Designed miniproteins, single chains, continued (4). Designs and how they scored, part 71

Each design is a single chain, and the fold is of that chain. pLDDT is the mean over its residues in the fold that is shown.

## One batch from the design tools (miniprotein)

Design m14605
Fold by ESMFold2-Fast:
Structure m14605 (fold): chain A 63 residues (1-63)
Amino acid sequence: SEVVAVEVTGLRGDPEAAKLAIVRATTASQGASDEEAEARVREELRAAGNSADAVRARRIDVP
């Protein structure tokens, strides 16, 4: 099965808040497009008071 993973570079702000935001956004983005997953992660990071230089979706095959 494929899962949506997101690569975040240049992350700034509280790491714990960022982790929760990323987990929430990626969980909600399973089955979504790469663009939707990236947009959701950016929005959740912003809402949590974080910022990033880049956000990129990746598809990972899991056993």
Scores: mean pLDDT 78

Design m14606
Fold by ESMFold2-Fast:
Parts: sequence; C-alpha cells; structure tokens
Structure m14606 (fold): chain A 75 residues (1-75)
Amino acid sequence: SELVERLKAHIEELRAVIAETTDPAVKAELQKILDYLEEMLKFIEENPELADFYKPFADWLISYGTALIEKVKAA
C-alpha cells in the first residue's frame, strides 16, 4: 500500500513535468520512466504479494525520476 501510494504520487509529478516540458529528448526520457512506472504500478496492484520483490526497482526508478525532474526544473 505504501509503495502503491509512492508510485501514484511520483507518476502524477512526472505527468505534470512532462506537460510543461517542450524539449523532445527530455520529454521522451520522462515518458519512458512514466510508462514503466505505470506498468509496474498496475502489476503491483494486481499482485500485492510481490510488492516486496519489486520495491528495490521501484525505489531506484523513483529516485532516478526525481533526479531528472530536479535537473529539468533547474535548467
């Protein structure tokens, strides 16, 4: 549940940043992260018993996405 809430929050933040991004390369990279996180969220919601197995990958992706968002906002 906590992992699902974190994934949903990060997905919404990524969508907001993508909507404001006009650079095609940056937009494409953020979109890839968004698409992968949405698939992961769907899978975890359908298979909550596997959440602990996916947690390290979700944590890594959220960290990576956050770092990219910070770089985009700083530019």
Scores: mean pLDDT 82

Design m14607
Fold by ESMFold2-Fast:
Structure m14607 (fold): chain A 111 residues (1-111)
Amino acid sequence: MEGEDYFKEGLRYLLEEDYEKAIEYFEKAIELYEKEDPKDPNLANAYLYRGIAYYKLKDYEKAVEDFEKAIEINPENAAAWENLGKAYKELGDEEKAKEYYEKAKELAEKS
């Protein structure tokens, strides 16, 4: 399977709410995308959706790590900033949550 095939299968499991399988397939997609191009927007999306799966499992610290990786690759991804804010809110960091929500809103209005 190519990175895109693993990514699409990860999205299917995410929609089916099988978060553990979604994470497994996104991990495979990340490995393949990173080997080809560590700055690939598809790599940023794979991190974003793996982070969402971790968030759904309430693994907020791992979700934060993945959202931060997505933002490092694609800092204009409003969805990544929005989800980073949600994860920090769950971790009790209201100040960071507010900052990241405002960043997400600004980026969404410019896209």
Scores: mean pLDDT 88

Design m14608
Fold by ESMFold2-Fast:
Structure m14608 (fold): chain A 57 residues (1-57)
Amino acid sequence: SVEEMLREEVERLAPEHLLEEVFRLAMGWMRGFKLTPEDIPVEKLVEFAITVLSITE
């Protein structure tokens, strides 16, 4: 499933302390904007979420 794919990419790419926040943000974007892996690769979506969470520090 898309949620499972997203979980795996978050665990692979995100810092351990941001795992839950990155997953929540990325899932929020997918559900809110109805994004699919065909619209944006899951890896790129996770990278974007990490960047957004890092910029505000």
Scores: mean pLDDT 77

Design m14609
Fold by ESMFold2-Fast:
Structure m14609 (fold): chain A 66 residues (1-66)
Amino acid sequence: TALLEEATRLVKEARELEKQGKYEEALELYKRALELVRQSDIPEVVKRVMEHELTREIERVEEKLK
């Protein structure tokens, strides 16, 4: 629960950084959120969905840095 709450906070902060054009900083927060989701003790189906969504966000932001 605590790890999931922190991951959600990081995703919100990452989106705010993206709006500011701070893609490298946003990428770091998305990656940290993914790490927290992977470490969280939540139902496997929820964990897989969140990992997939965060991986998509990471890929999208990485494309902005090319």
Scores: mean pLDDT 84

Design m14610
Fold by ESMFold2-Fast:
Structure m14610 (fold): chain A 100 residues (1-100)
Amino acid sequence: MEELLKKGEEAYKKGDYDKAISYFRQALEEAQKRGDERGVARALFNLGKVYYKKGDYDKAIEYFKQAAEIALRLGDTEFLEELQKFMDEVIKKKLEERAK
């Protein structure tokens, strides 16, 4: 899982969003198979970030919501705060796009 998250982040930084999605989806599947709730939330958060960069705000919001549900269950208040900041940014961008 950790190597898949690292490969996904490298692809994301290079702007190779389809490759980043592939790696983060693989990380998500591995975390789910192992019952790694923290890993699932991390993979979902990264998928949300990639879809935001691709302009797919609805998918970004959906992934951030799923990550937030897990973070809330785990009591990870720091991660919840980070997720809320990203969700606020995506909502603002979505409203800007619809205003044009």
Scores: mean pLDDT 84

Design m14611
Fold by ESMFold2-Fast:
Structure m14611 (fold): chain A 66 residues (1-66)
Amino acid sequence: MDEIRQKLVTAGLATMDQLNQVDVNDLETLAKSILSGGGLVTSPASWSLSKDEVDAMVKKIKDFLS
């Protein structure tokens, strides 16, 4: 799990502090945290993320870990 966090931090998607607040074993929750806290949006639109956006981010995370 430390390796997942480290790769995401190195890629500039999130900070360790942000990732520490989520369950990195749950890739869906991790993806939501990145999308909501990753600076991609400046408005509360992050509170209404679609399933497709979360699934796309989960796939990107898995590709990064492979």
Scores: mean pLDDT 61

Design m14612
Fold by ESMFold2-Fast:
Structure m14612 (fold): chain A 86 residues (1-86)
Amino acid sequence: HMPGDELMRAAEEAARRAVKRFGGTSAGAGPISDDEVTIAVKAATPEQAARMAGEAGRELVASGLADSYEVFAKPDGTGVARVTSK
């Protein structure tokens, strides 16, 4: 089953804003479960990727759509935020 449409749209928008703000190359969001969404971003460095993914996750928590988020970065500059909804 998919996460709620509101969380999914908000995650996509947050990822897109973070990429534009911090100079990444791509952004996306995808469902994991009923209450979890993954946000993925690409940047030149793992540090930039983690910052962009973390900013997107923080926006979702601040807006009240999510309870928490965890950030992961890969050496290739992929940043991932796993976001858990309320």
Scores: mean pLDDT 77

Design m14613
Fold by ESMFold2-Fast:
Structure m14613 (fold): chain A 54 residues (1-54)
Amino acid sequence: HMEELEKIIRDEFGLTPEEVRAIYEKFRRGASTPEEIEELGKLDRELRERALKV
């Protein structure tokens, strides 16, 4: 699962938005199970909220 990475991304939200998005894109490519797709949905929402607040 991507729980560990989601925590790391949130803790490391000092990264540029492009870097965070690159990580998300990588997971989107690897997401083939329903569980991974659901986790990607959460990450996508977090990234969008992050972009709005930058």
Scores: mean pLDDT 60

Design m14614
Fold by ESMFold2-Fast:
Structure m14614 (fold): chain A 92 residues (1-92)
Amino acid sequence: SEELVKELKEMLKQLHEEGAKISATQEGTTVHITVSGLNVTQTIAFALRLIGLDLEGLEIEVKIEGDTLHVTISGLSEEQAQELVDFILSLQ
C-alpha cells in the first residue's frame, strides 16, 4: 500500500541522516536497495525492522554482507517502484 511504501521511505531517510549510503536500481516491479556505511549492529537492527514491518502486498528479501545490507522488494506497481528509486536517488 502507499502507507507501507511511505513507512519504508521514512526508515531509509532516517538511515541516510545517520550516515548510511543508500543506492537503488529498478527491474520492472522489483527494487534492489543497497545500504552501506552502517556497523554490524545497525545493519541487523534495520533488517529486523524490515522483517517486523507489516508489509501486506510486498515481498522483502534481505542479505547481509559485513556492513552492507542488500534489500530486494517485489510486488510493487511500476509506479511505486519508480517512485521508491527516485526517492532513494534524491538522498544522494
Scores: mean pLDDT 78

Design m14615
Fold by ESMFold2-Fast:
Structure m14615 (fold): chain A 55 residues (1-55)
Amino acid sequence: SREERLAEAVIAAGEARAAGERVTVADVARRAGLSPRAFSRLFTELAGVAPGALF
């Protein structure tokens, strides 16, 4: 599902950041197979905050 892809992309972004890589909202959206707009909407719907609050 879109929610599963988003969750996996967010987890992968966390792992990349822990490894010292810089990850942008656009990178996470692309990995999830979503546009930045679609990613921001779905992320806010599930997390209750905008991606900019966490990335």
Scores: mean pLDDT 80

Design m14616
Fold by ESMFold2-Fast:
Structure m14616 (fold): chain A 55 residues (1-55)
Amino acid sequence: MQEKLDEVREKIKSKAQELIEKNGYITREELIDIIVEELGISREEAEKLLEEMGI
């Protein structure tokens, strides 16, 4: 897939889960930073994506 949305979502989830397992928690800012870094999208779009993912 050219967009690879499924792979990107899985990568974001995986990184978020890793931080939760490592630290026992994840801050919203850290999660947004991961999404912004991986997708190159705005912070507002990252927050929307988190809401859609149920995280």
Scores: mean pLDDT 72

Design m14617
Fold by ESMFold2-Fast:
Structure m14617 (fold): chain A 78 residues (1-78)
Amino acid sequence: SLGELEQAVLDGMAALDPAQRAAAITEALKRAGAEGEGVVDPETGAVEVRNLKIPEELSPEEFSERFARAMAEVLAAL
């Protein structure tokens, strides 16, 4: 299910350091057909998405599903 996929992505991301998470997010956005990049905030260590552009033909729900699948693929390739 999508919920299981999202949970697997969250668990996989938690195992990575912030720089690895930023790189994984950037690659997943690219694979999902979006523009944008993951960047580590040097003050908080949090990963932020900058310059995010989602294709207009995708709903937020459709994009979330596509991004979650792309993240799972990126994490599996590590």
Scores: mean pLDDT 79

Design m14618
Fold by ESMFold2-Fast:
Structure m14618 (fold): chain A 63 residues (1-63)
Amino acid sequence: SDLDEIRAILRAGGASDAEIDAILAALRAGNFEEAERLLVRLHIRGKITAEQAQRIGALIRRL
């Protein structure tokens, strides 16, 4: 599923289980604004690359 690919990208980037769970919970709730806020924060903290953030954004648009 697209959510499983998002989880795998976040895990590979070094996001914690709590950070991953928070993002996936926001996406499952349809709270895309909160999911984007959390993803931007991970990118600023160096946990995901710009390329990984773009790929996750593309997957979210398919949900």
Scores: mean pLDDT 85

Design m14619
Fold by ESMFold2-Fast:
Structure m14619 (fold): chain A 126 residues (1-126)
Amino acid sequence: NDLEAGRFYLNLGEYEKAIEYFKKALEKDPNNAEAHLWLGRAYYKLGKYDEAIKHYEKAISINPTAEAYLNLGEAYLKKGEYDKAIEWFEKAISLDPNNPRAWRLLAEAYEKKGDTEKAEEYRKKA
């Protein structure tokens, strides 16, 4: 109910409404990893990276997934915390080495850090 409503508004780009519905879902089930992941994504879309990180970390503490690690890495990348972004992308790749998005994000983090040689190496794996 509230989770599906939250996803509906997230897909429409209505991020504040999505947040309201995901919070309602978490009132009923505080340990719903998926609700925390989507709530984090909604905060990320609003540029609220610290709030996104908090909810991604909660999602990971409940159910660690490659997608949650990628989302956490992307939030650190947006904050300019490139070494932390790299650590989380490497964890995502360890769970799913066949995800081209993970390799592309790892390459982007190295490029932002100024390591052009590693960036090119990892782009070839994407």
Scores: mean pLDDT 91

Design m14620
Fold by ESMFold2-Fast:
Structure m14620 (fold): chain A 72 residues (1-72)
Amino acid sequence: MKEEGEKLKKEGDELFEQGERALEEGDTLRAAQLYHEALIKYKKAAKLLGDEKLEDEYTERVMEGFERISAA
């Protein structure tokens, strides 16, 4: 279970980085999709790891990404 949570966290990190790159390239639709996928992975990881701080930190990071999309 903990190993699965760590894997999901890494997947979320990868998706978030891809979303940031897509946004830098002006692909707001791709960025939104990647941020949404990252958020799903992070929420699952936080539940498996029992780490509410982790969920809060990553949720805020993804929400900032969505705000940047909305401003574009």
Scores: mean pLDDT 80

Design m14621
Fold by ESMFold2-Fast:
Structure m14621 (fold): chain A 71 residues (1-71)
Amino acid sequence: MEEAERLFREALEALAAGDYETAAALLRRAGELLLAAAEELARETGEFSAEEIREAVRARFEGWVARIRAA
């Protein structure tokens, strides 16, 4: 989780610097790590299905991307 947050922060810094290629790569990697963590959490806790957690994580990242595009 912390690793994904670090990558996301680095991606925002790359966007601020105008390095869209690096930002896109970092955001994709952060998303992959968050999805993997969400799947593991779903198996461990049983509170939510892996699909529900996966959709929530995806929606969150889509929201962040939309806000960045609107800025």
Scores: mean pLDDT 69

Design m14622
Fold by ESMFold2-Fast:
Structure m14622 (fold): chain A 87 residues (1-87)
Amino acid sequence: ELSEKARELLNKGYLALKQGKYDEAIKLFEEAIRYAEESGDLRLVAMAYEGLAQAYEKKGDLETSNKYRQKAEEYRAEWEARVAAAA
């Protein structure tokens, strides 16, 4: 449920990004992070932070974009490490 909700919000956020609705995309990605964190889905958390980084970059807020990009990289690295350890 939580992971499915996070994925739905992620899809809506990326659609908003493509449409140039950056403030809407930010709200959707922030909500997606809450559901993804509650579900423990590190991949979804990373994707949502990547979306936030892209939205802030499009708004010209490079400092905030860089902070979220770093956070996305941290969660992605943790997810990839867990997948590699399980293989």
Scores: mean pLDDT 86

Design m14623
Fold by ESMFold2-Fast:
Structure m14623 (fold): chain A 78 residues (1-78)
Amino acid sequence: KTEELIKEAEKLIGEAHKALLEGNYREAIELYVKAAELYKEAGDVERAKEALERAIYIAEEHKDYELKEKAEKKLEEL
C-alpha cells in the first residue's frame, strides 16, 4: 500500500544513485523515473517531482534528449 510504494521508490532512488556511481547514467535516469511513478501512486507529488527533476538534470548533462523529454512529460502530468 502507500508505505510499501514509498519504500519501493526509496529503494529505486538508492539503486539510481549506485548506477550513477558506476557510470550507468541511462539506468539511473530510468530508475529515477520509476521511483517518481511510485511516489505519484503513493500521493507523494513533491518527491515524485524531485525524482523527475533529478532525471531531467542527468539526461541534460548527457545530452540524452529522448529520456529528458520522457521525464519532462511525466513532470507536466503531476
Scores: mean pLDDT 87

Design m14624
Fold by ESMFold2-Fast:
Structure m14624 (fold): chain A 58 residues (1-58)
Amino acid sequence: MSLDEVLRTRDAELGAVVGELVKLGADEGEAGRIAKEYLDQGYSGTEAGKLAREKLGL
């Protein structure tokens, strides 16, 4: 189903962004909050990751 596909894609994108931020030294909780904020604003996983790194000073 389209909704199920979108939810799986979002979960994968969030996990990937958080994982990369944590590897760069970010706190998992902080990384998750910031990444989710940008994803909820309509940014792609790649864009959310870049913006989150910039906001975290990474």
Scores: mean pLDDT 76

Design m14625
Fold by ESMFold2-Fast:
Structure m14625 (fold): chain A 88 residues (1-88)
Amino acid sequence: MEEAVDQAREAIRRNYEEEGPEKAVESAYLLALGFKDAGHDEMAEEVERLAREIAREYAKKNGLSEQTADELFERARERAQAAYDADR
């Protein structure tokens, strides 16, 4: 469990550095949906928390509000859900 969460955290951080915060959050939610589909609800919740943490860290670094961070990952979550549903 912890190892998979650590791998998810590194993947999210890498996506943030390479593709930016919105894509990193979107990828994290796609991963969380995958874990939930596999019956690993607790893993999905942990990955969602990591995605929120990344969004808030980005907002703080750029002088943005916590509300802006919440809006960012809500949009990314909706896009991830739509992509996940379209691929099924």
Scores: mean pLDDT 75

Design m14626
Fold by ESMFold2-Fast:
Structure m14626 (fold): chain A 88 residues (1-88)
Amino acid sequence: DAKEYYEKGKEYFEKGDYEKALEYFEKALEIDPTYLEALEGKLETKIKLGENVEENREKLIEIGMLEIQLAVGLISEEEFKEKILELL
């Protein structure tokens, strides 16, 4: 269950175990590559680890913009999912 791995990732992130948090967010994304919350958790965790900080910040911004575009009907659900997969 992708959600169970995501919840474990959050627990480790809250404890400051960023390596373990990253492992579980990646496991959630292996099950559901479009699991937006797990992708955001992965990107935030990589930023905490000092990995590709600028690139990961840009990806978080793009995700936020795509969420807004979907919410206002500027892009379809299918186009949104395709664009999210390109960020993985």
Scores: mean pLDDT 85

Design m14627
Fold by ESMFold2-Fast:
Structure m14627 (fold): chain A 93 residues (1-93)
Amino acid sequence: SRAEELARRALELLEEALEALEEGDVERAKELALEALELIVRAALEDESLPLSRRIGIALRAIGLAFEVEREEDPERLRELIEEGRELARELL
């Protein structure tokens, strides 16, 4: 489905974000994580297999993570936020 396609692309971007963090590129990691979280919001809202309340819940959590990512400068915290994004993307697969 389109939702699964978006969720898979989000997972790929989150893996790239983790690699950027390992290399010390915090700005690149944030850019990739924010792009992935936007795709997770879109995937959640497009997922016809999930109840609307569940889709809204996933989308709101992804939006919350995006605000946290934008404000975060600590690489360890960014890693935790990226891993939460990966869990959300997996819920859509």
Scores: mean pLDDT 87

Design m14628
Fold by ESMFold2-Fast:
Structure m14628 (fold): chain A 69 residues (1-69)
Amino acid sequence: SMEELRKALERMKKGLEELKKTVDLDPELVKQAEELLREAERYLEEGREEMAKKLLDQASNLLVRGAAL
């Protein structure tokens, strides 16, 4: 649902800020993740649930792969 995606977006925004403080992340990876989260937020405001979910999944995958090193 849109509400669940909005909550996921907020959790990922907070998680990214916490990771930036505790883990030495690649700055370019952080920038890409932040851009994906901003686009996901825009699609949520437009009511484009499928597009928002796709971008949130991409941001999550990017951060998981970056943090696993």
Scores: mean pLDDT 79

Design m14629
Fold by ESMFold2-Fast:
Structure m14629 (fold): chain A 73 residues (1-73)
Amino acid sequence: MKEELEKHLKLAEEHFRLGLEALAAGDRAAAAEHLEKAAEHLEKAAELTTDPELKKELLEAAERLREEARRLR
């Protein structure tokens, strides 16, 4: 479970970075897609954690990324 949690957090970070790079390049559609994928990985990490505080933080972060992705479309 720990390895799965860390994997999803790493993938969320990577997609967030790619989303920011896409925004810098003016590709709003690619940015939205990457932010949505980052949110998906944060949600999966939230499912895997037994820490209620971390779960809440991950779900709140995922929701913020989904809102931003929606604004870019």
Scores: mean pLDDT 86

Design m14630
Fold by ESMFold2-Fast:
Structure m14630 (fold): chain A 62 residues (1-62)
Amino acid sequence: MEEKINYLEELKKFLDEQIAKVREAMEKHKDDPEFVEWLRSQIADLEAQKKKIDEEIKKLKE
């Protein structure tokens, strides 16, 4: 059980790192509106994944 929680916590950290990199890419490519729009959708997807992981961790800690 603890091992699964640790795995999910690591997965959240990985997603946070990916979100940070995508945000950096948005700033670097702000002159490409189509690419920025795509990057924005990627952030939304990653944030949705993080929310699902948070819910799973919460259930495991009960």
Scores: mean pLDDT 82

Design m14631
Fold by ESMFold2-Fast:
Structure m14631 (fold): chain A 62 residues (1-62)
Amino acid sequence: QAAVDEAYQHMAEGDKALERGDFATAAEHYRRAADILYQVDPNSPMAKAARRRAEEAERLAA
């Protein structure tokens, strides 16, 4: 599905931002990925993983 592919692209962009120390950008991408995945399947393990990565990146950005 296009939506799932978009979410995976956001996960990859988040990972790249994290690698360069851009925690704010990483958090934005992980939040977007989680939002998309939760709309597709509210019980998705991948959505939960994206949410946790967003929360960790937000803590590092603060």
Scores: mean pLDDT 83

Design m14632
Fold by ESMFold2-Fast:
Structure m14632 (fold): chain A 83 residues (1-83)
Amino acid sequence: SLEKLLEELKKAMTEVAIQAAEEFSRLLPDYKELAEEILKKIKENPEMAFKYAFQLVVALSLARQGRFDEAKELLEEIYEKLK
């Protein structure tokens, strides 16, 4: 029961990370290629999506606030960790 709930939580966090990366590419067209590279890596390795879900959501929040430079820096940091 608990183990099943933890797996469902991991799946939900992975989906959140994927959605955040997709929205980020729409909000920052100049960084669309970078966001698409991150999305591909996340889809290939869901454990990385779970690990970086929080940072991806923070980057999306910064972009939505118009804090594009900070959002870009965080996205680039995530990409470096995924390579």
Scores: mean pLDDT 75

Design m14633
Fold by ESMFold2-Fast:
Structure m14633 (fold): chain A 73 residues (1-73)
Amino acid sequence: SAIEHFNRGNELFAKGDLAGAIVEYTEAIRLKPDFAEAYANRGAAKQALGDLEGAIADYNEAIRLKPDFADAH
């Protein structure tokens, strides 16, 4: 399920496996395209990896899907 891939991405992110986290968040988004939290966490992983352009795109999509998201964090 989307949430299982999201949780696996979070585990990989916590371990410092940024590339693995991005793969799992991408699968979560494929299964649930409106998964704002998966976009936000993939953006954070991309930012940590130095992919600033990719991070900005994912953060913008997270805010688009959940407009109060930027204010809640």
Scores: mean pLDDT 86

Design m14634
Fold by ESMFold2-Fast:
Structure m14634 (fold): chain A 89 residues (1-89)
Amino acid sequence: MKPKPGSLLTPEQLREVAEALDEAARLMEEGKITPEQATDLLVEKLRELAEKYGSSALQQLADAVKRHPGLDAETLRGLSRALRRIAER
């Protein structure tokens, strides 16, 4: 099955978003990047994924992340974990 709903992410897309969130959280936890730099990294990655997959949901997610530059590492870790669980079910 290959779902085509514009508002839902495929398991592959969910895993790639989860990997981006986890990487940003790790770099923040290690003190290597600031929350602002983590936000920029996530926005860029989500935008590239949105272009790659033609996903309006990923584009909207990128815009939402850009408007909330103060996301902490624990929040990013939690979101990554949730997305991975949804992808695997």
Scores: mean pLDDT 76

Design m14635
Fold by ESMFold2-Fast:
Structure m14635 (fold): chain A 63 residues (1-63)
Amino acid sequence: MMKYTIPAAYQLPSVEEAAKKATEKYGEVEVVRSGPNDAASLEKAVRTLKKFKEDYEKAKKEA
């Protein structure tokens, strides 16, 4: 596993639990992770996880 820092996803276990609940209710929430350890992949992962957080917050408000 790559060891770069992903502050918005990998270090937030609560996000995984929230993702499961949102997915069960909406079926739209996706969790994406980066694979390689280059800067471009890290930036993509962070952006994807920010979108996921926004989707989770919206789902939680609507639920």
Scores: mean pLDDT 52

Design m14636
Fold by ESMFold2-Fast:
Structure m14636 (fold): chain A 94 residues (1-94)
Amino acid sequence: MANLTPGLTPGILGMSRATFERLTEETIRLVAEAEGRPYDAERVRALVRRNPAGTFAGSMVRLVGLDLEDPERAEEAMRRLSKILLEETAPVLA
């Protein structure tokens, strides 16, 4: 088990805590949409606030699983997620 590396600031990564939580919520929504499952925004938001990193990682594992079953649908979801990541993680100017 490893702790998060000290010295990494959200500003250097171009992502705030609020942005990361929003990105995680959007990732779960995209996974649910791609899998054809219902999405409960209130429940998802509560889970993300409790464990945003673990919830995000779990959603990525599900996307990989979907790629093995339905690559075309997984590719579309990943493309949308990549666009959100690029927009939300814009680097902070020094």
Scores: mean pLDDT 63

Design m14637
Fold by ESMFold2-Fast:
Structure m14637 (fold): chain A 96 residues (1-96)
Amino acid sequence: SQEELNQKLAEALRRVAEILEKAPEENKLARLAAEAARQMAELLEANDLDKALELERRLQEEGAKLAEEEKDTWTIPEEVKKEMLEELKKLAEEFE
C-alpha cells in the first residue's frame, strides 16, 4: 500500500517535471523545479523518505533565494502552472 502510493506519487512528479520542462530554458526556477521533481520521484521509488525530506528542505531554501534575487526573470508561466494543477488533481482523485 505505502509502496504503491510512493510509486503513484513518483509517476505524478515525473509528469510534473515534463510539464515544467516546457518552460523556456532561461527559466531557472522552472528548471530547478523540474530537476527537483525528478530527484524526488527517484527517492520515493527507492522508499528513501529521509533523503526525500532533506531534498525538499534544500530546494525550499534554493527556491526562496532565487525568487528573492531575480523575481522578474524566474517565475513559472501560467500555462505550466495550469498543467501542473491538472496533474495534481488527477493524483488527488486517486487518493480520494
Scores: mean pLDDT 71

Design m14638
Fold by ESMFold2-Fast:
Structure m14638 (fold): chain A 64 residues (1-64)
Amino acid sequence: EEIEKFAESGEKVGRNGAETVLELRQAAGAPPPDEATRQALIDRYAKLGREKAKENAELFEKEK
């Protein structure tokens, strides 16, 4: 449904956001995270993006 499509878009945005944060951290001189930590961050951001997109879609559909 429409909400699920929006959630998928949010998941992708969250994933891209995590990658951007990792790039910014390295540019600032932070030590690179190990593969497991990198993947965990991407997964967390993807999940947050998905949940936020669903929440916003449901809120806007009800509030209009």
Scores: mean pLDDT 76

Design m14639
Fold by ESMFold2-Fast:
Order: structure tokens, then C-alpha cells, then sequence
Structure m14639 (fold): chain A 72 residues (1-72)
């Protein structure tokens, strides 16, 4: 389903960010159709802004565990 596809992309994005693979993280969010401001937030290491934008653009698919991971 679309929800499963988005969740899989978010999981891959979290893994990339956790491993400090910023280029991979940017590639994933570009594939998701994220705005440039979200890419800029990741590139700057501003994960609070990134989390807020993920909630705004993907509210139905952003789970509590993913959210908690980006606030550290």
C-alpha cells in the first residue's frame, strides 16, 4: 500500500540519518517529493525543522517512533 511504501522510505531515511549518510537521506526525501526547505534542514543538521516538515507533509504516515528518533 501507499502507507507501507512511505513507512519503508521513512525507515530507510532514519537509517541513513542515524548512520550520518546525509547524501542518501537527501536522495530518499527527494524521491518522496519533499520541498527544498526539508532538504536544506537535513543538510544543515536541523532535525527539529526536518521533523516539523515531515509532520506537515506526511502527517498520516509519520509514526511516534520515527518522530522520537529525529528529536535526539
Amino acid sequence: SMMDAIQSMIDQLMDAVFNQDIDRAIAIIRQMGAPQAMIDAIRAGDFNTFDAMMTQYFPDYFDAQARASYQR
Scores: mean pLDDT 69

Design m14640
Fold by ESMFold2-Fast:
Structure m14640 (fold): chain A 80 residues (1-80)
Amino acid sequence: SPEEEVDELIEKLRKLRDEAYELAKKSTNPVEKARLQRLVDEIDAAIREIERLKKTNPELAVEFAKEALDYFEEELKRMK
């Protein structure tokens, strides 16, 4: 179902968020730490919006979650 697909995508976003959070914790560079913390905050905001959309339009929530996952995966790769 679209609802189950959203839940799987949210789980992937949470794992990506946790990876960024751990990188921020380990960083000794304040600029890098701030950029990673911003990425964590942006992923958290996206998850909240996806969960909101899931309640009213789960098909749209799937598309938004796929776009968000692709975007944040590429952003995190640029920071490694």
Scores: mean pLDDT 89

Design m14641
Fold by ESMFold2-Fast:
Structure m14641 (fold): chain A 68 residues (1-68)
Amino acid sequence: SMSAQEYFNLGLRLASQGKLEEAAEYLEKAIELDPNFALAWGYLGMVYEQLGKTELAKEYREKALEIA
């Protein structure tokens, strides 16, 4: 089974390739395994912003700040 860190790293790689929907899926898996992974919440917020989901991006960024 993949760890939260492994899912996070894969999500970042996919985001760097412009595969934003796939990046979001793997970042979601990272936070499912580790809900206190503030960086994963923050990056997922950035990915949702790039997907045009501005309100969702704001919610995830706020969650990242709450955890950190």
Scores: mean pLDDT 87

